# Ledger of designs, part 62: designed miniproteins, single chains, continued (2)

Each design is a single chain, and the fold is of that chain. pLDDT is the mean over its residues in the fold that is shown.

## One batch from the design tools (miniprotein)

Design m6278
Fold by ESMFold2-Fast:
Structure m6278 (fold): chain A 60 residues (1-60)
Amino acid sequence: RAAREAGIVLAVIGRGLDEGKDYSEKALEILNAVEAGDYEKAAEIAREAGLDEAAEELLA
């Protein structure tokens, strides 16, 4: 699970860098939601960042 969470956070940050946007705050929000066990909220934040595939993985 820790590796999966790290992968999602890195993907969000990487997406932001590629688009010239700062997604660090969204990555932190996803990590906090996952730590709290709220995978639905984490998936919603991932979708807002344009990471639909990562959102599906969070709900799996």
Scores: mean pLDDT 68

Design m6279
Fold by ESMFold2-Fast:
Structure m6279 (fold): chain A 60 residues (1-60)
Amino acid sequence: SKEEADKLYREALKAVGDGNYDEAIELFRKAAEVYKKNGDEEKAKQFEGMAEALRRLREA
């Protein structure tokens, strides 16, 4: 579960580096869901915030 969240985070960072913002948004949201299910509300909100920030950048 924690390893799954870490994997999603690494995949999201790679997607950001590659300019694949839509994929990164999905991966950050998936990571947030994993953190939320594990009771890590702070990390869940952090990753939701990253997804929202990228969504706004994509629309620019």
Scores: mean pLDDT 83

Design m6280
Fold by ESMFold2-Fast:
Structure m6280 (fold): chain A 55 residues (1-55)
Amino acid sequence: MSEKKKEEAKKFLTEKLKAGVPKREAMEELKKKFGLSLEEVGEIAAEVYKETGLY
């Protein structure tokens, strides 16, 4: 995916996790909203965790 789309996806996931949405549900919403594969969602989630420590 593009760098811009990746940053938007990371921001979306971070905002959902900060709002108290469960990790599994937040990842499912990310997949639907951005049209990502399971592998791409996993990559975004790993980067968000590495950068923020949120899970």
Scores: mean pLDDT 78

Design m6281
Fold by ESMFold2-Fast:
Structure m6281 (fold): chain A 81 residues (1-81)
Amino acid sequence: AAREQLERLRASMTPEQREVIRLTAEALRAIGELVDLDLEEKKLLESDIPEEEKERKLKELEEKKKELEERLKKLMEEMRK
């Protein structure tokens, strides 16, 4: 049912509309990954691991967030074209 409805919608769309949907889906995926990283950060802060290990892992999460934010920014710029 759901897949058949999506196929029907895609068949009725122009190539331009399909591209916007593809870019939107990719942007939503990046947003979902950012939410997951925020949840990992919260769990890490609540964990009983040593402070030095927490700081190292928090920096790794911060780097991953920056990479995802850059990807999202590029996707949003592409959607504006």
Scores: mean pLDDT 79

Design m6282
Fold by ESMFold2-Fast:
Structure m6282 (fold): chain A 86 residues (1-86)
Amino acid sequence: VSEEELDREVLEALGLIYLSLGKQAFEKGDFEGAVEAYRKAIELFEQADPNSPLVAEAYDNLAKALEKLGRTEEAEHYRKKSEEIR
């Protein structure tokens, strides 16, 4: 299946694109768009390497976006996940 043809480097590259899109959305005040982009980045980074610092960075950025939306309990959950990977 096509998904099995994606190597770790391709998954990391796609994750970095979504992480960048999330950061751009956050800077523009589109916190919902940032959450969506960061969730996609996390999925891609976890497929590449679930213990990667990139997963931790994506969780931290997701938590910041969720906090801006007033979703404080979800933000705390993802901050904790980020710290557990480090």
Scores: mean pLDDT 82

Design m6283
Fold by ESMFold2-Fast:
Structure m6283 (fold): chain A 63 residues (1-63)
Amino acid sequence: SDKEERERLKAEIVRLVSEIQKIPSLQPELDKLQREMERRPLSLADLREVVKRLRKLLEEGKK
């Protein structure tokens, strides 16, 4: 179950990153978040938080 949730969250992160990469004004915020993700191993809770932050960033960039 945790492995399946982790794979689903990773796929969602890839999808959201791809969408955000199409918006030039969001690149500095995306780069900062990606640097935070590289700094430590990500727990399942960390992956959920990253998805939430990416969704919020994409929502704000579409307005």
Scores: mean pLDDT 81

Design m6284
Fold by ESMFold2-Fast:
Structure m6284 (fold): chain A 94 residues (1-94)
Amino acid sequence: VSRSVAAGILYSAGEVEEAKELLEEVLKEDPNNAAAWTMLGLIYYKEGKLEKALEYYDKAIELDPNDSVALRGKAKVLKELGKYEEAEELLAKA
């Protein structure tokens, strides 16, 4: 089991801070782990930190441009920021 998958399990169990700490450790060891960037983006989105969520999703997409989870996550953030055209362009790639 990858540590990014373990972080997802922790988050699902309500262990939000433990999930964040594990994902930050993953990124310290492998900053190219797109899944870890995507999961942190989702966590920040759910915390209402839209700009931070956008930054983390952007990094995930930079590393894996075809990650449909990251593309859809960024599209949700963009829609909440009122950037509907940019959101639809991303969904066309997902």
Scores: mean pLDDT 79

Design m6285
Fold by ESMFold2-Fast:
Structure m6285 (fold): chain A 81 residues (1-81)
Amino acid sequence: PLEEVERLAAESNRIADETTDPEKVDEANKRQQELIERIRKLAEEHKEELNGKTFTVRLVRKGADGKARVGDQEIKVEVEE
């Protein structure tokens, strides 16, 4: 489960790195959100192994200047979430 989560996080980070066109940010965000949801589902299914771990993914966003920007988002595995 950890290796699968790491692969999904890496794929999301790759999307962020490759998305330089501000017009493609919304589509990239949808793909990244799908990957994050898969990570969260795996974390919920494997809480005992992943509890207390934090995975950082980079998300592309459209800035106020209309340019593509990359920011970090933490995915925390918590027993209650």
Scores: mean pLDDT 72

Design m6286
Fold by ESMFold2-Fast:
Structure m6286 (fold): chain A 86 residues (1-86)
Amino acid sequence: SAMEKLKRQLASTLTSAKLNVIAAQINLETPSMSKEDVKGSLEAARELAEEARRLAEQLPEIKEEDLAEVEKIEKEIEELEEKLEK
């Protein structure tokens, strides 16, 4: 069904967002990686978090847990962006 497809897309998008946050954190700690490499992962994570929020809002039963997960990812992105600017 369309709802099952949305749920699968949400789960996949959340996973991809989390992986990009992890990549940004690893790149930030890696001396050979540039600020541009970190920014690329953070930009990808931001876009995926926005898409996840959009998908979650389309579900007839909004799971508070899914929105909380998006908010956690957004906060982690903001914290990494702040570290990158220092």
Scores: mean pLDDT 84

Design m6287
Fold by ESMFold2-Fast:
Structure m6287 (fold): chain A 60 residues (1-60)
Amino acid sequence: SAAAHLAKGLALAREGGRAYRAGDYATAAELFRQAAKHFELAGDSVLARVARAEADRAAA
């Protein structure tokens, strides 16, 4: 369901933020990329775009 994908995306984004604060940028980028896919499946284009931007930032 869209609600399940939204919840999973938020959980992955939270894990991505933790990895980023720990300096594990590669893990953060992967987690934010996964979060973006779940936000797309949830129909939330704004959260998907934000998560993709966070993944790109972590990968830079």
Scores: mean pLDDT 90

Design m6288
Fold by ESMFold2-Fast:
Structure m6288 (fold): chain A 79 residues (1-79)
Amino acid sequence: MVEELKKKMIEKLEEDEKLAKELAAAAKDEKEKELYEKVAEIAEKLKEEVEKAKSEEELKEALGKAIEEIKEAYEELKK
């Protein structure tokens, strides 16, 4: 089950990374571009952490950290 969950998470993260890169390329505002580039970086890093995870607990920890980093990136956009 863990391997099946990892595969599904990786597929979704690849889609999220692609979307974030597309949004960054379409952005005309420098801060908006930096935000989407950061989101793409977070998705790529999370994908790597998911690939390395050996347990469901490690998957939850990696996901939680990524969610926190995304929240911080969105706060930067407010400035």
Scores: mean pLDDT 79

Design m6289
Fold by ESMFold2-Fast:
Structure m6289 (fold): chain A 64 residues (1-64)
Amino acid sequence: MKAEIAKKIAELSKKLAEARKAGDEEAAAEQFSEIAQLSSELNDGKRREPVSFGLAAFDRAAAP
């Protein structure tokens, strides 16, 4: 199932490059945001647990 997420990230990366060539910054930003979100899910899926960061926590579980 991780392979599907990885494949979608690759597809979005191609769309991002196309949008940048066209000068469409809104489309580029949208593709970039999707890639970041999927990348985060891919990493979380590997561990089956929320990832906690020391400084900035985006995907952080509630305190124990």
Scores: mean pLDDT 66

Design m6290
Fold by ESMFold2-Fast:
Structure m6290 (fold): chain A 109 residues (1-109)
Amino acid sequence: SVEEIVEEVFKKLDEIIEKLRPYAPDLADTLRAQVKVFRKKVEELLAAGAPERDILRLIINFLRGLKATLEHAKATSTDPELQKVFNEAIEELDKMISELERRLAELEA
């Protein structure tokens, strides 16, 4: 269900942010705040009966925004270990985006 997908997405985002925290605590706090605001918006839309297609598009666009933030953080870092941590988070976001885009395509069939 869309509710199960939403729960899985937010659990995965929490995991990604917590992996970043030891390396980039200020960035992790900023992303955590953004995720909390976005989660409330998604929960309100689910309660209002918004179509699964609209929920998935919102989540995909949000994840793309998080990815852009991490790509910027990686590009401005001179620490190879920090760049590796950001790259691992970017790869996890790309996998989530691809999975959600696949599900969205199935709903459009």
Scores: mean pLDDT 90

Design m6291
Fold by ESMFold2-Fast:
Structure m6291 (fold): chain A 84 residues (1-84)
Amino acid sequence: SFAAELLARAEALAAARAPASEAEVRELLEKVEELEKKLKEEYEKLKAENPDTPEFKEKAKELIRKGHEEAIPAAAALLSHERA
């Protein structure tokens, strides 16, 4: 699954790096929260303009994929911190 692929990428990055500090994890999680807020706002705008079309569905999938991929550094930092 896509989620399993993202988790595997985060785990590989975590294994390849030194354990993240608590401060680094906190800052990256805050960045993910801000990104999630922005992506939700973009999703709502997209939904309002292009409801229930194939174009909407493809753009929504891209937006979700982008959000998950941009969260990988935060996930990797968290996993590396837990390893310490």
Scores: mean pLDDT 77

Design m6292
Fold by ESMFold2-Fast:
Structure m6292 (fold): chain A 85 residues (1-85)
Amino acid sequence: VSPALAAALRALLLSHLPEATALVVFAELQRYGEQDPALFELALARLRAAAERGGPAALHTELQRIGRAMSEANGDPARALELLR
């Protein structure tokens, strides 16, 4: 994953979440992004789209969905992609 994409996601998360929560979500997404960059790009694209169209409420809903998917995937990128659909 490019440093610019990582910085953009980290900044977006920190602007809407408490630091501890933002860092946990970021670390999970970064870990999956090392195995499949498409997961990191998908998560960032979904979060940007949610923030742009639905404001903070839509962003929080999408973050909760992504967080649950990453937690339930237990390190499996294919499982994470399935759960995010």
Scores: mean pLDDT 73

Design m6293
Fold by ESMFold2-Fast:
Structure m6293 (fold): chain A 61 residues (1-61)
Amino acid sequence: MEEEKRRLIERAEELIKRANDLAKQATQASLQDSDRGKVLAGEANRAYEEAARLYGEARRL
């Protein structure tokens, strides 16, 4: 149980890091191509949502 909880937290943290990178890329891309920036921002939001779900699952364990 504790080992599974740690794996979920580690995956969530990796997703947060990826989401932060995507959010930065979205901001930079928006200066050149607003549509591309929106796509990257959407991917960042999806990664944040997935991380939140994993934290929720870890909390249940």
Scores: mean pLDDT 82

Design m6294
Fold by ESMFold2-Fast:
Structure m6294 (fold): chain A 69 residues (1-69)
Amino acid sequence: SAKAQELTKKGLEAYRAGDYEKAVEYYTEALKLDPNNYEAWELLSMSLEKLGKTEEAAEYEAKARELQA
């Protein structure tokens, strides 16, 4: 959990720097440790949209929404 939080923070730093590929990597690793973190799924989806991966982004947005239900 602490490691997942650290990875999510690194993902946010990469996203803010415009490095969406690194953001995807960090969020993906965070979600391997904590797959119920809906915010990390949302951030992963947003990063994928920035990379033009719209279909993958929609899939992970749906996952985040499912976890909020």
Scores: mean pLDDT 86

Design m6295
Fold by ESMFold2-Fast:
Structure m6295 (fold): chain A 74 residues (1-74)
Amino acid sequence: AEEEVLELMSKALDAYRAGDFETALKYLKEAVDLAVENNVSEQVKKDIIAMLEYLAKAHPEFAEEVKELIERVK
C-alpha cells in the first residue's frame, strides 16, 4: 500500500521533469487518495505535502486544488 503511494509520487516527479504539470498533479491526487485510504506513515504524508507545496509555488494556478489535497492527507 505505502509502496504504491511512493510509485505514484515517483510518476508525479517524472511528469514534472517532463514539463507535464497537469499529469504531475493528477498522480499526486491519486497518491493522496491512496495515502488517506491506507493510513500511510507521517513521513510519507509529509513528503506528499512537500511535493504539493512545491508544485503550487511553481504553478499558482493549482494552489486551490493543492490546498484541498493537503487538508485531506494531514
Scores: mean pLDDT 84

Design m6296
Fold by ESMFold2-Fast:
Structure m6296 (fold): chain A 72 residues (1-72)
Amino acid sequence: MVSDGEITIAVAEIALAVDITVAKRVSPEKYEEAQKLADEYLKKITQAAESGNLPEARKILKEARKKLDEIA
């Protein structure tokens, strides 16, 4: 099974997707930019988590959320 840390990262990833969905409801135009940015960061988070570098994955996730807030 995945570690508790990996499960935590997955939950945070789901939260990121929810934030993007909310952005789409408010501003469809900004949603496209947010979705592309989120996809790039989610790929990096997945790579870090798969390599077992959970701290780095969490750091990237927090940076992704901050960047999405800047767009929204």
Scores: mean pLDDT 69

Design m6297
Fold by ESMFold2-Fast:
Order: structure tokens, then C-alpha cells, then sequence
Structure m6297 (fold): chain A 68 residues (1-68)
């Protein structure tokens, strides 16, 4: 589904930028991807916390994002 694809993209984006030593840039890119997809701001705020707390585990981040 579109939401599953979005969750995977933002989780992987944060993970890849974490590996590159650019964690803040990864979170900003994930935020913009979610905003462009029409995700409500309140959900984006919760999603960014999930992504930051699970930045080294993209599978777990994706699973938690889909529960929002």
C-alpha cells in the first residue's frame, strides 16, 4: 500500500543518513517526505520520535510507523 511504501522509505532514509553520519539530515528528509504525502502534522511529530528512537532498526521503525 502507499502508506507501507512511505513508512519503508522514511525508515530507510533515516537509517541510511545515520550510517552516513548525517542523522539530522535524515530526519529532515523523512519529515519532508511525510509532509509531501499529506501526513497530518501531529502524526509527523509522533513519527519523527519513532524514527529517532529506532534509527538503527529500520524494520522496527517501519512497524511502529504503521501503528500510528
Amino acid sequence: SHMEELAERVALTVYLYQLAGRPELGLRQAEELMRKAGVPEEVIEKALKVLEENRDNPKKAMELLLEL
Scores: mean pLDDT 87

Design m6298
Fold by ESMFold2-Fast:
Structure m6298 (fold): chain A 73 residues (1-73)
Amino acid sequence: AKEIGELVVKLVKEGASSGQIAQAVEAKALELGGSAADAQLIADLVVLLTTDPAATPEQIGEAVVKKAEELGI
């Protein structure tokens, strides 16, 4: 969970595209033992949050951590 959030914050701050962040997060969720379906749900959330101009990197990371914890990742 925390590793996914840290990855998201890092990539958002580095100016990575929503697609690049989603791909990296999906790969990390699978590495941490998440199912393909759960990894896709986290990736979809990342795309939604990273396209919101009002969201901070820290807020995006926190939301992704909460979702990963709900999914048992």
Scores: mean pLDDT 80

Design m6299
Fold by ESMFold2-Fast:
Structure m6299 (fold): chain A 60 residues (1-60)
Amino acid sequence: AMPIAIVTEDYTSTSTDELSVTAGEKLEVLELVTSTLVKAKDLNTGKEGLVPVSVLEIDF
């Protein structure tokens, strides 16, 4: 199964490739794009985008 990440801090998208998230949301981690960014799917909205790992707690 793909790892689930919990958003620990609200994040507002600064580009069209990024996902805006709120603390407490659960994301499905699809891919580690860089050491600082993941591609994730928001399980509440179904939207996909890049999210900084600094605002996530990932359960590997």
Scores: mean pLDDT 78

Design m6300
Fold by ESMFold2-Fast:
Structure m6300 (fold): chain A 92 residues (1-92)
Amino acid sequence: MDKEIDGASYFLAGVVAYLTGDYEKALEYFEKAAEIFKDVNKEGAAIAYTNMGRAYYELGDYEKAIEYFEKALELDPSNEEARRLLDEVREK
């Protein structure tokens, strides 16, 4: 569906922003990707929330990081990346 292509485009923009250290911009793009994916691709939305959690972690907002990893696991309980990152941040 066209929505999945749009979601993937925002997700890619978020990944580029994250890799360049622009975590606020990454959050903006991942949020747009998650909003598009949540209605058409649950797994894609979970991956977007996982990356929002990673961006919050890099910004030092561990409470928000936990919140978004938990949101990812609500959408996809089998998301190993979200599970691993949630366990890691809870050790801090």
Scores: mean pLDDT 84

Design m6301
Fold by ESMFold2-Fast:
Structure m6301 (fold): chain A 55 residues (1-55)
Amino acid sequence: MKIGELPESWPPEMQEFGELSREVHEAYLKDKEKARELAKEMEKKLLELGKKLNE
């Protein structure tokens, strides 16, 4: 799989996190302010995914 492309086999929660991660990455290269806002959303999604993926 390529960096920036999510596998379709991932569950919806991971798809959402992957989309946010991709947007943060692209925003970080173009506009760090936008990247910080998206990173806050990513932190929330990461916590939710961590709880769900851990058992």
Scores: mean pLDDT 67

Design m6302
Fold by ESMFold2-Fast:
Structure m6302 (fold): chain A 70 residues (1-70)
Amino acid sequence: KIPSIEEIEEVLLKLLEELEKDPELYEKFIEAMENSDYEKLKEVAKKVLSPEDYEILKAAIDYSKELEKL
């Protein structure tokens, strides 16, 4: 099941709040975004998010990867 936009937004806000506390992880996140490195994005998210929030973000990333193939 694809997460709702509201669930994705809440998880992204939590991710950004945790990244603000760790400049090294924040830099890794920005680098992954710039390179479309979805595996690195998932790795960063897994380190800072709860398992349940991580699964929501993972599903959103996987859906985005499928759209890029079109």
Scores: mean pLDDT 77

Design m6303
Fold by ESMFold2-Fast:
Structure m6303 (fold): chain A 81 residues (1-81)
Amino acid sequence: MEEEIEREINDALALIYLTLGKKSLEKGDFEGAVESYEKAIELATDPEIRAEAYRNLSIAYEKLGDFEKAEEYRQKAEELA
């Protein structure tokens, strides 16, 4: 089914962006990590993938010193996990 294939492709792309975001975090590119995790959230249809992206986005914002956004995304991750 077209919708099923589209969901599978989107979740696969979300996992790629999630991986890129984690790599950016490891290198200290916190702005790049935010961009990658935002793309992962945009594409992800699986709540588990979205929750993981929110958790990592929270960490990236904490590293950037944006504690309000860090807490916001931490809560979003807990709601989905």
Scores: mean pLDDT 83

Design m6304
Fold by ESMFold2-Fast:
Structure m6304 (fold): chain A 63 residues (1-63)
Amino acid sequence: SFAERVAAAKEEIRKRIQAGEKIDVNELAEKYGLDPSMVKFLAIEVAQEMGLSELEAVSLVEY
């Protein structure tokens, strides 16, 4: 389902951030069947939930 794909994408984003990796928005959008804009939103949301500032969260996303 869409909700399951969103949950899976959020978990992978969390793991990549924990590993010190950047979030490739287009790669994850293709992998999980989500819009790139949604992946960017989820990446920023997850990073902020993990205690990063908005500027730090935005710096993690790449295309």
Scores: mean pLDDT 85

Design m6305
Fold by ESMFold2-Fast:
Structure m6305 (fold): chain A 86 residues (1-86)
Amino acid sequence: MTLILTFKNVSEEEKEELLKYAEELREKGYDVEVKIEGDTVTITIKNISVETMIGEVLRAIGLGLDGYKVKVKIEGDTTTIEIDFS
């Protein structure tokens, strides 16, 4: 399974935390790609476990409940989560 996390309107400090998160995932053996475009950070995680993916979806739902704009899209083996920090 592939998980795509897109974070919008991120601060420089939030970018550093997201880069640390990507490195932690790489240390766990996941294939992780990071793309930074202005204030948007996209993290693509390939070969993710179902358990880890469910955890990330639940975390995104929690952020939506806290007032952040969150979108979740599932297409076949790919899950995309978009979080807007604006």
Scores: mean pLDDT 80

Design m6306
Fold by ESMFold2-Fast:
Structure m6306 (fold): chain A 92 residues (1-92)
Amino acid sequence: TSEAYQLLKEGKYDEALEIAKKEAEKGSAAGYFVAGLVYFKQGKYEKAAEYLEKAAKIKEHPEIYRLLAEAYEKLGKLEKAKEYLKKAEDLE
């Protein structure tokens, strides 16, 4: 279980982000995913998409693609949102 994810569950976003970035630097998909989740919760959708795309490149998951679709929808990039929704569906 990721330490960063536990901190995120506790609402400790700054601490979660610090640990998640350190995990991501070591190549952890979970680290990239948690960093993306923190940025998404903060309304930083471009940074969220960046980190979530890196997570997906390491380990594809429907949840990562659905969150990417939502991030791109928030950015008004509807074609990218549609592409990621299809990728999520193709994995289910």
Scores: mean pLDDT 86

Design m6307
Fold by ESMFold2-Fast:
Structure m6307 (fold): chain A 70 residues (1-70)
Amino acid sequence: MTPAEELARLAQENAEEVRRQMAEAREEAKTLPPEERRAAELAIAAAEALLAGDAARAAELHAEALRVAA
């Protein structure tokens, strides 16, 4: 099991808590400058992919968030 696959499994097992944290992160992202907000949005999208069980998509979105964050 890769770290990304393990994270996807843990996210699905804790789906309610992850959804709550994502809702809070979305509200916090609205207060960030546009460049930081974009990175936060990509990180939230990665969490959504983990909840869906798509570890590969989550890894891609997380890598993109790191590139945008500079």
Scores: mean pLDDT 75

Design m6308
Fold by ESMFold2-Fast:
Structure m6308 (fold): chain A 55 residues (1-55)
Amino acid sequence: MDLRQDAQRTLQTARSLGDTEGARLAQQAVQYADQGNFDEAERLLDQATRTIREH
């Protein structure tokens, strides 16, 4: 699966919920995925998803 696409969808979800922390983390995950650093992108995406679940 495409981590960049997952990060973009998570970013949109966080923004729609008003989760500013999740949106910031998801945006960073997109940037790392664009750079080919998938390990850091996945870690940041997991953190963003956790903030959304807590919201």
Scores: mean pLDDT 82

Design m6309
Fold by ESMFold2-Fast:
Structure m6309 (fold): chain A 61 residues (1-61)
Amino acid sequence: DEEKINKLIDEIVEAIKNKDVDKVQELVAELIDLLNDKKLEPEKQREILKKVEKKLEEKLK
């Protein structure tokens, strides 16, 4: 379900650019819930976090 994760990351980035703290908090909670529902192994969670970090650096740098 990488597409849903990518969409949430993109929405989080836009909310950060708009300085919408409430929206960022809601979207981050949605992302955490999605990761927990998938019961991903720590290694896969780490890979997703690296992808999030890379996208944030690229779009917010």
Scores: mean pLDDT 72

Design m6310
Fold by ESMFold2-Fast:
Structure m6310 (fold): chain A 66 residues (1-66)
Amino acid sequence: MAERIEQLFREAVDAVKAGDMETAKELAKEAVRLIYENEGRTLSDEEIEKLAESITKVLANHVASQ
């Protein structure tokens, strides 16, 4: 659900702010899985890993700009 996905991204941002990049990446992976499952698409673990890494970098840059 969209609200759960937003909650996961909020938690990922909080993890980035706390310096817990591992937790942020795992939360981003879960959000990516839910987004694509909700659209009826299945991603490989490799694709999820790459997308989560990219999202985590974007979140870290966003936090750093605040």
Scores: mean pLDDT 80

Design m6311
Fold by ESMFold2-Fast:
Structure m6311 (fold): chain A 94 residues (1-94)
Amino acid sequence: SFEDLSKEEQEVAKLLAYLLIEEDEEEREKVAPKLAEKLNTIPLEKLEEIIKVAIELAEKLVDKEFIEENLPKVLELILPLLSKEHQEKVLSVL
């Protein structure tokens, strides 16, 4: 759960949730590189929990259909910026 994450992991989960609810394409493009940089510093074993928590946070603010539409757009921006190992782990969770 969110409370089980470290402070830094909580910040990453919040940043991912922010991008999942963001309607503005320009804002997503601006913020996505910052998220990718932070994700690359997270241990692979923690990525699944962080991603699940981020989706749960986003679901409190927007409907599921919005997240399902916006998730591919966020992934398109961050995946190319992730290490190969982090990219494979993110795709395995989703």
Scores: mean pLDDT 85

Design m6312
Fold by ESMFold2-Fast:
Order: structure tokens, then C-alpha cells, then sequence
Structure m6312 (fold): chain A 119 residues (1-119)
């Protein structure tokens, strides 16, 4: 079974920077990629960034483009999201999601989510 956990949430200052780390364990050989998602009250779940298991494909949502960096340490099995120049609208629960392909069947494994408050 693939397991995803995360760290790095909390209260951060507007204009500051945030670093979130997702860790993948268990059946990691079945992981195709990892994405970061965020959910704020009344706004639903929104895509933030993604990286493929090879590190070759990277994607960013328009609202974080130029402020976000996603990186993969394949040996450590960690995916790090850095978000700079924080704004109040960056306040959300951030969740890493691993895209897993097993026996030709796609499924998503989410971390528990971490709260980020920009003040």
C-alpha cells in the first residue's frame, strides 16, 4: 500500500515563504507522480503543482506560477513545495496526492492535509 504524509504547515506572514514536504512510503514503485492541492472555505479543492515520478514533467496552477517551486528527491522519496510572496488567499489546507497505477488501474492516495494560515 502507498502512504503519503506531509509536514511544514502553520501560521506564516504575508509576503513570506512556505515550504511543505510530502513523503511517500510503501509501494512507491507504483507511483506515477505527485501533486499538491489546496482547499479554502467556500472555494473547493484547487490544483497547486505537480511533478512526475521521473521529475521530467512539472506543472503549476496559474495563480502560483512564478511563486511556486515543486521538486522531487527520488532517493529520499520526498516531494517539496516551496511557495514565496505569500498572500492571504494562500490560506488553505494543503494536501499532497500521489497518483498510483497498479494492475492498469489508476487511483489517488492523499496525505492527511496540513493547515496554512497567512496573516
Amino acid sequence: MTVVTESGGGTVAEGGSLTLTGTISGEVENVVGVSWWREAPGKGGRFVASISASGKSVGYAKEVEGRATISLDKAAKTVTLNLSNLKKEDTAVYTPVAFVMKDGIPHFVAGPGTEVTVV
Scores: mean pLDDT 82

Design m6313
Fold by ESMFold2-Fast:
Structure m6313 (fold): chain A 57 residues (1-57)
Amino acid sequence: SAAARAEARRLIEEAVAILEKIDPVVARVARHDLERGLAEDPEAAIASARRIIETYG
């Protein structure tokens, strides 16, 4: 859904911003994986981004 895609984008940006403060290379790889995941399964992408935020945020 459009709402799920918008939420996933918001969480991906937050997760990547957190990772960029730790390691820019890891952040770039995570962005690629999360954006690919978003195209296939937005719900799984949301869960993955949230896990990153909870772990490193």
Scores: mean pLDDT 85

